# Designs tried in a protein design run: designed miniproteins, single chains, continued (3). Part 103

Each design is a single chain, and the fold is of that chain. pLDDT is the mean over its residues in the fold that is shown.

## One batch from the design tools (miniprotein)

Design m11812
Fold by ESMFold2-Fast:
Structure m11812 (fold): chain A 100 residues (1-100)
Amino acid sequence: SLKDTLLELARGAIEQAEAIKELIKEKAPELKILVQLLALGGTVTLLVRLLRKLGWEEKAKRLEELMRELREAIFAKDEEKALETLERLIELLEEIIEEI
């Protein structure tokens, strides 16, 4: 079902975001962080499309904004901002799961 797909994508995005947090904390190579960021971006893009199909426009916009902020923080090598943005992203994803 569409609901099951949304749950799977949201849970996958949380796992991907948590993985990026650990890579940043471990000071992993930049390329490894960028590869995981690309994977998270793909998952969030699909989630946003499905949320918009359901009329959840505000949640979709907030996900897009957090992904933009995350990319900016990672490219700026702002570790503190990247970790803060990842935590906000996980919180929003958990909120989406609760409302499904």
Scores: mean pLDDT 90

Design m11813
Fold by ESMFold2-Fast:
Structure m11813 (fold): chain A 72 residues (1-72)
Amino acid sequence: MVDERLTPEELELSREVARTLLERNYILRKAREFVERGLSDEEIREELEKEGYSEIMINAIIATARELRAQA
């Protein structure tokens, strides 16, 4: 449960952080799925374009996929 001792400023910050984490988790999850499927950067771009993703989201997911492949 949320800590009831949070000030109004801390509560707003917590909401902002939660939203940012959800976006990062979404990008990471999508990138991981594509890497596990063995898709190249070109194939990832094509798949995301078919789904109607924005260029900024496509670039973020591809960049994350590159990092995941470099770590493996």
Scores: mean pLDDT 74

Design m11814
Fold by ESMFold2-Fast:
Structure m11814 (fold): chain A 137 residues (1-137)
Amino acid sequence: DDLKRYVDLLAERIKAGENKDAAEFQLLFYAHLAYKQKRYDDAIYVYEKLIEALGEDNWRAYYLLGQVYYEKGEFEKAIEYYKKAIDANPTNADAWLNLGKAYEKLGKFDEAVKYYEKALSIDPNNEEAKKLLEKIK
């Protein structure tokens, strides 16, 4: 597959430190384009290769991978990746908000409320968190 070859080549360049910023930008651009076009498996492949190349503390790649799994309807996987994003960056209110949304999709409303309240504790002006908390309570 020409796509996999190209993505793998860019990931190896990142690992080698060769034109790292350009290779990261190209992978992120392609993954975002694939996500926008609902080519979720392509976006997943790119984000997984980016995590492999940059290391496990890359919270942005975990967060974006969580969003792709959420849109694909794989809510348990979305939860897994949002938790990894939060472990790497616990002050990202959007990661807590989206974790709550994934729990709500699974019918786990008590957990959803807990995580919406956590998002709001980090960002008190988060209008989406306020709205979701009002609707679920």
Scores: mean pLDDT 86

Design m11815
Fold by ESMFold2-Fast:
Structure m11815 (fold): chain A 64 residues (1-64)
Amino acid sequence: LTEEALEAVEKGDYDKAIELANRALQAGDYRGASEVFRKLAEAGVPGAKTAADAAEQAYQRALS
């Protein structure tokens, strides 16, 4: 999931990357989802930084 989503970001397929990142969140892969949203934010996708920050917070909470 995460690798496919990162590849989608590189290809400019942001809709696919967002879909795969959301699937990663549903599977509990908060770290992977955070990485994908972080790359989307670097590409200038609106809302991606907020989504990355939220996923990272969920990951940190899961470690506790």
Scores: mean pLDDT 80

Design m11816
Fold by ESMFold2-Fast:
Structure m11816 (fold): chain A 66 residues (1-66)
Amino acid sequence: MGLTPAELAVLKLIARGFSQDTIADALRVSRSTVSRRTRRIMRKLGLKNREELIAFAKENRLLEEP
């Protein structure tokens, strides 16, 4: 995967159902940073929406250790 650790952290929190504002607070970054990272994740993975991001995170066990 072409995801950085920072992008992976955002993806995991999205998969857990957190809002962009909550993710920004949890990661100690701005909402703009979360938004940019979300868009970059979608572009890197060829995903088109939030539902596909959540499915990808579940399939790759981002909520569970392999």
Scores: mean pLDDT 77

Design m11817
Fold by ESMFold2-Fast:
Structure m11817 (fold): chain A 73 residues (1-73)
Amino acid sequence: SEAEARRKAAEAERRAGTLGQAAMDIVNGKNLEEAIETLMELRGMTREEAEALVKQIRDAYAQNQADVAAWDA
């Protein structure tokens, strides 16, 4: 039970780290294919769903950058 709990905790930590890296890669526009594969594997998304999510995040980030630039700050 304790060994199983430790393995489960270690697996959850690894998955959280992998998802965190994928999120940063999406925001930075890097390794997008690897991020798509991570979403498909860890969240059980289809490729189409993962690609749509990545596009949505990228579009939102680009809009935010454009808005900030437009504020002449």
Scores: mean pLDDT 78

Design m11818
Fold by ESMFold2-Fast:
Structure m11818 (fold): chain A 69 residues (1-69)
Amino acid sequence: SDELIEKARKALQEGNYEEAVKLARQAIEKDPDNVEAYALLSLAYRKLGNTEEAKEWDKKAREILEKRL
């Protein structure tokens, strides 16, 4: 939901990257087509230094966006 997305953004702003991962994953579980959730998850992994995971989630976000255009 949008509430989970806002909480994930706030967690990222506060430096709580593990919490941002958790919240973004919950948003994806509720809505697998939520592009913002995939983008936030990718960013959170990048902040944690998990570059390969960040790249995979960023690719998924792009794939969803391209299907919706």
Scores: mean pLDDT 84

Design m11819
Fold by ESMFold2-Fast:
Structure m11819 (fold): chain A 124 residues (1-124)
Amino acid sequence: EEVERARIIAEALYRAGENLFKKAKEHLQKAIDLANEAIKNVDTPEARKLLDEAEKHLQEAKKLFNEAVEAYSGAAETLRSVPELKAFGDEVEEKGRKLSKEMEDLIKQAETLVENARKLLEEK
């Protein structure tokens, strides 16, 4: 049954997208925390290591956010492939768009903080 198959596939993709966004936010928060620790410890040997870890977590967050957007897009397209589920597909697409905007704003904040930490560390 086409409708049931589309629902099952879309639900799996939607759930995957939610989990990926959650992991991305966790990595983003870790990047922020580590960058702040690097700033607080700028005069210590640990500062560079903390900054390196912050940059790695920031890159992982970006990767996971992109994967989450792809999962949401896949869920929306799967739902839209069945006329009876088109409205649900449109809702998933809109939710994905809003989360993508939130994600871009949060990434920009984290990038600014990491860059500030880097500049402070380059200063000595």
Scores: mean pLDDT 87

Design m11820
Fold by ESMFold2-Fast:
Structure m11820 (fold): chain A 79 residues (1-79)
Amino acid sequence: GPATAEQQKALEEAHENANLGIRAYQEKNYEKAKEYFEKALEYLEKAKSALSPETYESVKNSLKLKIKELERKIEEEKK
């Protein structure tokens, strides 16, 4: 069926937060980049039923990998 207004908004928010995360990463603001990618993942979960299973898993895994990479960078900068 068609996506609900809430699901469409969640997809938009996921996209916006992912773009903000990329920008923060380019500026080397790794903690801020991580916050944005975590928000993108949260909104993606809210929009799960609006996506094909393949698309959902692909995007989710990409965001999770970026978050893990940022966690490593943040820890390295504290050492």
Scores: mean pLDDT 85

Design m11821
Fold by ESMFold2-Fast:
Structure m11821 (fold): chain A 94 residues (1-94)
Amino acid sequence: VEELVEEAERAAKEGDLERAVRLYGEAALRAFEAGDVETALRALVKAASLSKDPLKAVSAMMLAIAAAVHYAMGDEEEARRLFEEAIELALEGT
């Protein structure tokens, strides 16, 4: 996960926003699957922050929050679905 975040930060500094969002998204999914929801949310917020479309950025963040709530309620399938949708929206914003 940490290596993916470092690679994403490098891509962002180089101006490759699409690659950066993909790498942050992958880091977020791996952290989420490991049960580290805090790390997953931090990675997703970084991905959303690279979006040039503020509506897609906000929507991605809202879906990520909804995913965290469903995870806390024990609904892991719905949490994963919402989290994957959040990553998709962040990518669309690049």
Scores: mean pLDDT 78

Design m11822
Fold by ESMFold2-Fast:
Structure m11822 (fold): chain A 110 residues (1-110)
Amino acid sequence: APSVIELTEEEARLLVERLEALVAEIEERGYSVEEIVAKLRETLAELAAETGSPYLRFALARLEAITDPEAGAAAALGILESLVDLIAQDFPELTARMEAVLARLRELVA
């Protein structure tokens, strides 16, 4: 089906791969919730710089606007869920991988 997205398959794949690597690092090192939110900002900043994607830049800006440490994790998860919705339109295999990443991340911030 013809759809217009601002994430290419390569950008979506890179996003999923970087978040999978980040979640594995978090599980191994046992970061605090505040450190997890900081690492998500860092990862999206790197991805936005590497890809030039306006979607990743907007996601980064939304993460940077989070100032409430108690609400920060839930807000960060909501931002990542919005990126899954963008991937789900065109890339079902990457969507499944991203949903697995989000499930693991929800356990880590609970």
Scores: mean pLDDT 77

Design m11823
Fold by ESMFold2-Fast:
Formats: C-alpha cells, sequence, structure tokens
Structure m11823 (fold): chain A 63 residues (1-63)
C-alpha cells in the first residue's frame, strides 16, 4: 500500500489525536504502514499528514 493513492468513499472522523479526518471524495497517499493496524497518510486535498486505521482502506477506492 505504501506509495498508493486512495479516494475516500465515506467520511472518516479522527478518533485519536494523531489521526487524520477525511471527507468523502478526498484523495490521500499512503506513506507508511504502521504497527497497531494504522497507516500514515498524506491528504492530497489539504496537505495534512496523519494516521488512519488500516480498516478504513476497505471503504476507499484505489486511484
Amino acid sequence: YVGKKFKMLVDYEAVEPDELSLKKGDVFEVLEVLEDGLVKVKSLNTGEVGKIPACVLKYCELV
């Protein structure tokens, strides 16, 4: 998944302080796969970097 770009099919609201909130239609790039079932991503819409749960990728489309 590292270096791949995904488009959000749903809204995601950050649960933890290190997490990134993403809106439906936002595109992000996976920068790193982390321990604890998290991925580090960069929003291409805002330029923000943060973590999301890897299970969120199930609700995304590869672009």
Scores: mean pLDDT 83

Design m11824
Fold by ESMFold2-Fast:
Structure m11824 (fold): chain A 96 residues (1-96)
Amino acid sequence: DEQGVLDFIKRWAEAAAKVSKDPKLKELAEKLKNAKTVQEVADIIKEFVEKTNDPADIAMLLNMFELLKEKFPNLPPEIQEAYNFVLEKYDELVKV
C-alpha cells in the first residue's frame, strides 16, 4: 500500500517538525511532508543521510522505519532501499 506508506511518513514528518529542535531535522521533515511519491521520499531520505554525520539524526530515521515496518510489513522497494541505506550509514557512524 504505497499511499498508506506515503501518508504514514507525512504524518510522522509533521509530528517530527513540531517537536524537533534540530534545524536539519526540521528541513528533512518539511521536504518529506511535501513529497508526492515513494520514490521522492526515498531520494529525500538518501540525500539527508549522505549529508549528516550525527548518529542521533540517523537513529531518529531508523525509529521511523521500524514503526513503518510494524504497520506495513511489505514496504515498497524504493522505501526498503532507503531503509537499507539508513542502516548502512548508522553502522558506519557507530561502529567506526
Scores: mean pLDDT 81

Design m11825
Fold by ESMFold2-Fast:
Structure m11825 (fold): chain A 52 residues (1-52)
Amino acid sequence: MERLKELADKVAEYIKEGKFDEATELLRQAAKEGLTADEIREIVSLAFEKLS
């Protein structure tokens, strides 16, 4: 899904900038908005793939 990729891109940018608290808050908000645990895991995996 395009939105998971977009969120992953944003998480990767926060990590690159050293904004780990911002990355964590983004993931928390996504979960509160109804994303499943599998979708959150996918976002994290995609973000780390971008940083490789």
Scores: mean pLDDT 80

Design m11826
Fold by ESMFold2-Fast:
Structure m11826 (fold): chain A 70 residues (1-70)
Amino acid sequence: NAEVEATLYLIGGYIALKDGDYETAIKWFEKAIEANPDDPAAWRGLAEAYEKMGQTEKAEEYRKKADEIA
C-alpha cells in the first residue's frame, strides 16, 4: 500500500529532522514523494530539510511545489 509506505517515510523524515540529521530526512522525504507525490506534507518536509542545511533556493522551490499541491 503506497499510501501507508508514504506515511511511514514521512514519519521517518520528520524524526530525522528533529534529530538534526538533514541528509537522512531528505532521503525519507524523497521516498515519501515517490510513494505519494500528491501529499504536500512530504514536499514541506523536504523544503524544511534544505532550509536547515542553508540551501534556501532549493527550499523555496519545494515550498512552492507544496503550495501548488495544497
Scores: mean pLDDT 83

Design m11827
Fold by ESMFold2-Fast:
Structure m11827 (fold): chain A 76 residues (1-76)
Amino acid sequence: MEGKRLVEAALILAAAGDYEKAKKALEEAIKLVGEEEAKKYLEEIAEKEIEKLREQGNEKGVKEIEEAKKYLLEYI
């Protein structure tokens, strides 16, 4: 669904350090699905990405996604 893809884009942008674009993507997701659903998508997408990165031994990537998730959750 489009809202879920916008949340995924927000997480990836925030993990890359592009916080301004990340916030904009998250705001568009909230407009489409609401804050509660956007939060749920953010938690689900972040959990899946963290699991994948841990399996790869990418501990630095895990921290980047955890920090991005924390940043976006404080905004929502």
Scores: mean pLDDT 84

Design m11828
Fold by ESMFold2-Fast:
Parts: structure tokens; C-alpha cells; sequence
Structure m11828 (fold): chain A 84 residues (1-84)
């Protein structure tokens, strides 16, 4: 579990850096990988999953995929509420 969380945190950092560079499609990839690993390690109702989903939504928004951005933003909100 710890290795999955550590790798996911690294992917979140990479995604943030890619967003700053304007590499939005690459950032989407990094955030998708982070979400996948964190859901497997922690389950969907996790603050780390919510953080990763917020990043994914932001990356989709910057990539011009507004409907996907809105969808993942809502999923992040639900995950955050359930993580308490």
C-alpha cells in the first residue's frame, strides 16, 4: 500500500508540473494514473483520491474537455465529503 501511495504522490507532482508547462494531455495521464493507484490503495472515499480527482478535473478543463472536467470535479467533491 505505501509504495502505491508514494508513487501516486509522485504522479500528482508530475501532473502539477505538466499543468504549469501547458502540457495538459500529459497532465491528464499523470492524474489518471494517480487516481487509479490511490483508489486501489485507499478506496474512493479518501482525501488523496479527492485531491487527485481535483487535479484530473483541472487538467481536463485546460485540455478543453469541459464536460469531463465537470464530471470529475463532482466525483472529487463526493469523495471529499465521504472521507470526512
Amino acid sequence: MEELIEKARSLLKEGENLLKQGKYDEAVRKYEEAVFLLVRAEGIDSPLVAEALDGLAKAYEKAGKTELANFYRRVAEIARERSR
Scores: mean pLDDT 82

Design m11829
Fold by ESMFold2-Fast:
Structure m11829 (fold): chain A 75 residues (1-75)
Amino acid sequence: SREEILKKGEELYDKGVEAFNQGNLEEAKEYFTKAAELFNQVPDDPRARLLGQLSERMAKGAEIGIETRKKLEEE
């Protein structure tokens, strides 16, 4: 159902935020990507559309963080 998709999407988004705050950028990217996929299944819902776009931006942010960390690693 729409309600189940929205709830699962929000749960995955929250897990992404927790992973990001812990510095687990790879996990954060995975969670935000999965959240975006779920929210994009309900494009007619304004909240889902906004959270989907936010999840996509957060996943890109995590990816940039991963690449920046790789460049700063000495080995």
Scores: mean pLDDT 86

Design m11830
Fold by ESMFold2-Fast:
Structure m11830 (fold): chain A 69 residues (1-69)
Amino acid sequence: AAADAETKELLLHAVLSLMRRAGVPDEEIEELRKKFEAGELTIDELRQLAAEYSKPLAADSKAGARALA
């Protein structure tokens, strides 16, 4: 049953990579890592984050998220 941990790690790595590409501050990336290590992030939540940060349609659509930093 290491499969769930492996899947979560792969998704986390993908999400962190996408967040860096989107220009998310290191503090937000660290908070996501802390949530992952605390077991607060599910596979579904990681998939949703990956989907959000993988959208290339409009950089402006992420301006609101950046303004929160």
Scores: mean pLDDT 69

Design m11831
Fold by ESMFold2-Fast:
Structure m11831 (fold): chain A 109 residues (1-109)
Amino acid sequence: SAVEEAMRLLVGAARAVYIAAKNGDPELAEDILRATANKLKELGFPEAAEIVEKAIPEVRKAVQNGDYDKAIEITRKAAVEAARSLGGPEAAETVQKRIDEAIKEADAG
């Protein structure tokens, strides 16, 4: 379903932004979020796309400052809010849980 695809995109984006932040790459973090927003629009979720786009400047600044925790906190909040807009509270809870799992997995390697 489009909702499930959008949720997978949001989880993947948060994981990718976390890796970009750890590598000190603010431009890659911006590109990931921008590509995610564009795909959300294609799937029919313009409100979710706008939520993701609005987070880009703050995420980029956090990555530029080397504040990985802040970068992922902003990204997680935006992804959860975007999920809420396209699939309600259940989608928001699912995306939050999967982002936390994906970040732990990225750190375990």
Scores: mean pLDDT 89

Design m11832
Fold by ESMFold2-Fast:
Structure m11832 (fold): chain A 92 residues (1-92)
Amino acid sequence: SEQEREEERKRKLRERTLKALRTSAENMKLMEPYIEELKKKGVISEDTYNKFKEELQVLEVALRLIEGKPLPEDTPEEIIKRARELVEYILG
């Protein structure tokens, strides 16, 4: 039916979005040692490094929220807020 086709399209869109977010998180993790070395060498600021680490954490928390997985108890509320905003932007 038309309803089943619409639900299937929404499911595929969510799955595609999840795969893209996972790929982004994986790429950021691969970049992390390089970003750490740039910070150690003074090429990037501490603010830039902290922003990178926070953006990675937001992405990982957003993935957990979309997948219905529990968050670590020590996850900062600011990170949870940003992750929820990202999820709402993608799925809303």
Scores: mean pLDDT 83

Design m11833
Fold by ESMFold2-Fast:
Structure m11833 (fold): chain A 89 residues (1-89)
Amino acid sequence: MSKEVLELETEAGVEMIAAAVHKLIGDKAEREGRYEEAARHYREAAEDYEEAAELFEKAGTEEGKALAEAARKQAEEARRRAEELEEKA
């Protein structure tokens, strides 16, 4: 692994953590009936997952390609949840 690949995968990992944190905050807000706040956090999670996917793709490793696909699926799920909650807000 080159230094550039390691840096890209590390940045992607940080974005995955950021997305997970936003998802946890969104989950808590949803449980408490704060649908507008929950939707906002799920949208932020989706954006972070998309950024992670882009960084994993740029790394160009086989592992990175698989992680990029997983991150995109998580982004789509987060967007779907945000849209559902926006209808309830």
Scores: mean pLDDT 87

Design m11834
Fold by ESMFold2-Fast:
Structure m11834 (fold): chain A 108 residues (1-108)
Amino acid sequence: DPEREEQIKKALELLRKLLAGEITLGEFWQKREELGLSNEAVLAAIQELAKELGVTLNVTEATPEAVRQALSVLIYAKETNRKGRTFTISPDLTPDQVYAQAEAALNK
Protein backbone atom coordinates (compact mmCIF):
# COMPACT_ATOMS: atom_id res chain seq x y z
CA ASP A 1 0.00 0.00 0.00
CA PRO A 2 1.85 3.15 -1.23
CA GLU A 3 -0.18 5.48 1.03
CA ARG A 4 0.63 3.36 4.12
CA GLU A 5 4.33 3.24 3.15
CA GLU A 6 4.38 7.05 2.73
CA GLN A 7 2.73 7.53 6.17
CA ILE A 8 5.27 5.16 7.79
CA LYS A 9 8.14 7.09 6.11
CA LYS A 10 6.78 10.42 7.42
CA ALA A 11 6.33 8.90 10.91
CA LEU A 12 9.93 7.60 10.84
CA GLU A 13 11.29 11.04 9.87
CA LEU A 14 9.26 12.71 12.66
CA LEU A 15 10.32 10.10 15.27
CA ARG A 16 13.98 10.43 14.30
CA LYS A 17 13.75 14.21 14.87
CA LEU A 18 12.15 13.58 18.29
CA LEU A 19 14.85 11.07 19.35
CA ALA A 20 17.58 13.49 18.14
CA GLY A 21 16.10 16.27 20.34
CA GLU A 22 15.26 18.44 17.28
CA ILE A 23 11.56 18.64 18.29
CA THR A 24 9.72 18.31 21.62
CA LEU A 25 7.18 15.59 22.44
CA GLY A 26 4.43 18.24 22.19
CA GLU A 27 5.65 19.26 18.72
CA PHE A 28 5.71 15.57 17.71
CA TRP A 29 2.01 15.13 18.62
CA GLN A 30 1.08 18.40 16.84
CA LYS A 31 3.00 17.52 13.63
CA ARG A 32 1.57 13.98 13.67
CA GLU A 33 -1.95 15.49 13.73
CA GLU A 34 -1.07 17.98 10.93
CA LEU A 35 0.29 15.15 8.73
CA GLY A 36 -2.77 12.93 9.38
CA LEU A 37 -0.63 9.96 10.47
CA SER A 38 -2.67 6.89 11.53
CA ASN A 39 -2.06 4.97 14.76
CA GLU A 40 -1.09 1.96 12.61
CA ALA A 41 1.58 3.94 10.68
CA VAL A 42 3.06 5.54 13.82
CA LEU A 43 3.18 2.16 15.62
CA ALA A 44 4.88 0.52 12.60
CA ALA A 45 7.50 3.32 12.60
CA ILE A 46 8.03 2.99 16.40
CA GLN A 47 8.47 -0.80 16.05
CA GLU A 48 11.02 -0.33 13.22
CA LEU A 49 13.07 2.18 15.28
CA ALA A 50 12.85 -0.09 18.36
CA LYS A 51 14.25 -2.93 16.20
CA GLU A 52 17.16 -0.65 15.12
CA LEU A 53 17.89 -0.18 18.86
CA GLY A 54 17.86 -3.99 19.40
CA VAL A 55 14.47 -3.99 21.17
CA THR A 56 11.40 -6.05 20.28
CA LEU A 57 8.12 -4.23 20.86
CA ASN A 58 4.86 -6.23 20.77
CA VAL A 59 1.61 -4.29 20.28
CA THR A 60 -1.73 -6.10 19.78
CA GLU A 61 -4.03 -3.12 18.99
CA ALA A 62 -3.43 0.22 17.21
CA THR A 63 -5.02 2.54 19.80
CA PRO A 64 -3.92 6.06 20.89
CA GLU A 65 -2.95 4.54 24.27
CA ALA A 66 -0.80 1.88 22.56
CA VAL A 67 0.96 4.60 20.51
CA ARG A 68 1.75 6.59 23.69
CA GLN A 69 3.00 3.48 25.54
CA ALA A 70 5.10 2.30 22.56
CA LEU A 71 6.65 5.78 22.20
CA SER A 72 7.54 5.77 25.92
CA VAL A 73 9.31 2.40 25.52
CA LEU A 74 11.16 3.69 22.41
CA ILE A 75 12.40 6.79 24.30
CA TYR A 76 13.44 4.58 27.25
CA ALA A 77 15.34 2.17 24.94
CA LYS A 78 17.13 5.06 23.18
CA GLU A 79 18.29 6.69 26.46
CA THR A 80 19.27 3.47 28.29
CA ASN A 81 20.91 1.81 25.22
CA ARG A 82 19.17 -1.47 26.13
CA LYS A 83 19.73 -4.28 23.61
CA GLY A 84 18.17 -7.74 23.29
CA ARG A 85 15.11 -6.69 25.31
CA THR A 86 11.47 -7.49 24.58
CA PHE A 87 8.74 -5.13 25.77
CA THR A 88 5.04 -5.96 25.68
CA ILE A 89 2.49 -3.17 26.00
CA SER A 90 0.63 -4.20 29.16
CA PRO A 91 -3.09 -3.42 29.55
CA ASP A 92 -2.44 -3.17 33.33
CA LEU A 93 -0.26 -0.05 32.93
CA THR A 94 -1.71 3.36 32.13
CA PRO A 95 0.06 5.41 29.41
CA ASP A 96 1.04 7.92 32.11
CA GLN A 97 2.73 5.16 34.16
CA VAL A 98 4.70 3.92 31.13
CA TYR A 99 5.64 7.52 30.25
CA ALA A 100 6.72 8.23 33.85
CA GLN A 101 8.99 5.15 33.75
CA ALA A 102 10.59 6.38 30.49
CA GLU A 103 11.03 9.95 31.83
CA ALA A 104 12.51 8.62 35.11
CA ALA A 105 15.12 6.72 33.06
CA LEU A 106 15.99 9.97 31.17
CA ASN A 107 16.51 11.87 34.47
CA LYS A 108 19.01 9.49 36.09
Scores: mean pLDDT 74

Design m11835
Fold by ESMFold2-Fast:
Structure m11835 (fold): chain A 97 residues (1-97)
Amino acid sequence: SKEQKAEEIAGKAADEVARILTEESGLPLWEADRIAGFVRDALLEAYKNPEKAEEYIEKAVEHLRKLGEQGDERTRKAFERAIEVVRKAAEEILKLL
């Protein structure tokens, strides 16, 4: 179903965000998992509320950008890559609508 595809897209994006944050910036797993969960939830809310999808995605992107700004250069670059993952996943979810 489209719902299952949305869950798969959101889950895959969350896993990739956690991987980037742990492997490329050295964030502890608990923090990376918390951020990944936030990404998954934002993508699923975009699927459930397509008229507000852009708002949910941009809020998620802004949150990641601000978190990256609190870290060093390595952390900032990792969060920029995480943002790219979120935007690509959002495009895939919007294609289901």
Scores: mean pLDDT 88

Design m11836
Fold by ESMFold2-Fast:
Structure m11836 (fold): chain A 59 residues (1-59)
Amino acid sequence: KKKELLEFYKKTVEIINDAYREAGGDKEKALELAVQKLVDMGYPEELARKIAEELIEKS
């Protein structure tokens, strides 16, 4: 019943990896790109930024 949430999480991780690649290893640029991509997926901006920070800064 939670399979859809797991797939959504996998897509989120893929987007963050793509943002890192597009940023050429710049963490600050990767963070902004990840937030933008997550917002495009339907995440609220506040939540998108928190998720991107957790996954990029390993906090």
Scores: mean pLDDT 74

Design m11837
Fold by ESMFold2-Fast:
Structure m11837 (fold): chain A 55 residues (1-55)
Amino acid sequence: MSDEERERLIANALALLEELSASESPAHVQVVRDWMLAELERHDPELAARLREAL
């Protein structure tokens, strides 16, 4: 995966979490965030690390 693709995916993930933060409880947003990070870590640990730093 290219660095540009990783940056785009991080931007999309942050946008989704922001939308959820506007409509859902903080506890629900945390569960979704943790699930996303766990899923990404299994497939692309570098992408997961970058998302963690951006959060």
Scores: mean pLDDT 79

Design m11838
Fold by ESMFold2-Fast:
Structure m11838 (fold): chain A 78 residues (1-78)
Amino acid sequence: AIEDLPDEAILDVEQQKEFVRAELEREVRDGRLTPSEGRRLERDLIAALEQENRSLTVGELRTMVRQVVGAARKRAAA
């Protein structure tokens, strides 16, 4: 699956959207985000990726998703 690609893999914008959807759906499924949080983050992040409109590596996208999910969960730096 697209989320199982190595960090060095380069994704175009459409692949980036697919990756973000899959990652956020996983976070919701695992109980780390509510369904409403997942939907909001998906909309916001996809809009940002469309505006940026450049190729990103899987590693860059994983970092971006982790940062956004971490912020949404409001975990203070433990």
Scores: mean pLDDT 78

Design m11839
Fold by ESMFold2-Fast:
Structure m11839 (fold): chain A 57 residues (1-57)
Amino acid sequence: MKFEEARELSRRAEELAAAGDEEGAVELQRKASELLGLSPEQTEAAVASIRAFTAEA
């Protein structure tokens, strides 16, 4: 249950990043990480990945 919801949020974050909405994408990715109980280090790594993807898109 939590994994599926977190995956959906991550997919939506990727869609927002592709659309150029970096702030929206980061917000959804942070929510997904919180649902999974990820460490602050893992959360920041995921956020950095979204920011890098948005910069290249």
Scores: mean pLDDT 77

Design m11840
Fold by ESMFold2-Fast:
Structure m11840 (fold): chain A 65 residues (1-65)
Amino acid sequence: EEIVDRIAELLAGLRAATSDDERGQKGAELVKAVNEAIEKAGGPATLDEYTAFVEKLLAEARARL
């Protein structure tokens, strides 16, 4: 819930970024937020689980934009 909203904000910020510096900063924050969401979920055991989790998380975040 809260982490999905945070990721949605970061995605919106990344899309709105007009400089390489802003994109780099927002990109790093997005990666950190995704990693925090993964840790909170107990961590995926396989690459397939990791990919599915990240795809679902990003889809839910995009749906909130």
Scores: mean pLDDT 73

Design m11841
Fold by ESMFold2-Fast:
Structure m11841 (fold): chain A 95 residues (1-95)
Amino acid sequence: MENIRKQVEEIEKLIKEAEKYLEKGTPEDVSKARYLLAQAVAQVTLLALHVMLNDGSDEEIELVRKVNEKVAEVGKKLREIDPSFPKVEVIEPPR
């Protein structure tokens, strides 16, 4: 994965759009938020794995961890409305 910072920015945009749909609260908007969050979860998981497997810098690891935590927080909000959405786990690198 190229340019970790750019990918983090793309994930943050997906999160922001998902939160905007959750604020509207219609079933259609919740469905859109679910789709956007699923995309964010997939992207952050791949980023976390890439950084762990390719000896990413401490700065890159921290950027991915922070965006992963943001995805988890918005996922928790979505689960309050739609309990069928899976729990978002924060991926920790091995010590």
Scores: mean pLDDT 78

Design m11843
Fold by ESMFold2-Fast:
Structure m11843 (fold): chain A 81 residues (1-81)
Amino acid sequence: SMMELEDDILAGVILIDVAVIKTVIKRNPNLSIEELEEMLERLERLRKEAEKLKNEELREQVLKAIEEAIKLIEEQLEKQK
C-alpha cells in the first residue's frame, strides 16, 4: 500500500542518515564540541521524523538506532568537557 511504501522510504532515509552520523563520529576523533552539537541537533530532527512512522515495530527499530547514535555523541561530548 502507499502507506507502507511511505514508511519504508522514510525509515530508509533516516537509517542512512543515522549510519552516516555514526560513521563520522567513530572515524573522527577530532570533532569539535560545535560539530558534535550540530550532529546531535540533526539526530533530534531525525527522531521527530521517525515518530511519523506508522508501523510500530519499524518506528521502534529506527528510534533505537537514533538513540544509539545520540549516546555516542553524548559520550564524546563528555570527553570534551
Scores: mean pLDDT 86

Design m11844
Fold by ESMFold2-Fast:
Structure m11844 (fold): chain A 62 residues (1-62)
Amino acid sequence: EYVKKAEEFLKKEKYEEAIKYLEKALEEEKFKDNPYVHRLLAEAYSKLEKYEEASKYNNLAL
């Protein structure tokens, strides 16, 4: 389960790995536009100081 793996990586502060699994989750039909997944991507990108990407996913989470 990609979302659960991403949450584990976020807890370990492994933000690049978390982004990888969150992007895979968005490829699944049930999560393709899921606001929770977009929020986690925004959080992970923000922690990496990639604010342009973080802003993009934060807007998608609305």
Scores: mean pLDDT 79

Design m11845
Fold by ESMFold2-Fast:
Structure m11845 (fold): chain A 75 residues (1-75)
Amino acid sequence: SMEEVEKALEEIAKQGPEAFDRVLDKALEYAIKEGKISKENYEKMSDFGKRALGESYLGYLIRNDPEKALEILKE
């Protein structure tokens, strides 16, 4: 549920930036696996670009597939 997603986001924020970066990496791995992002294009991105894309895709999952978002957030 959205409520569980919000709680998971709070726990990740509490753990610090490294925990958040791991979540973004998981979201991007899932996006590549689902064919939403090409692996070749991903590998050419800057760290800033990868992070921004991860945040965007995680937000997309939270809105459109909150159960999958929750799975990624809980590792």
Scores: mean pLDDT 83

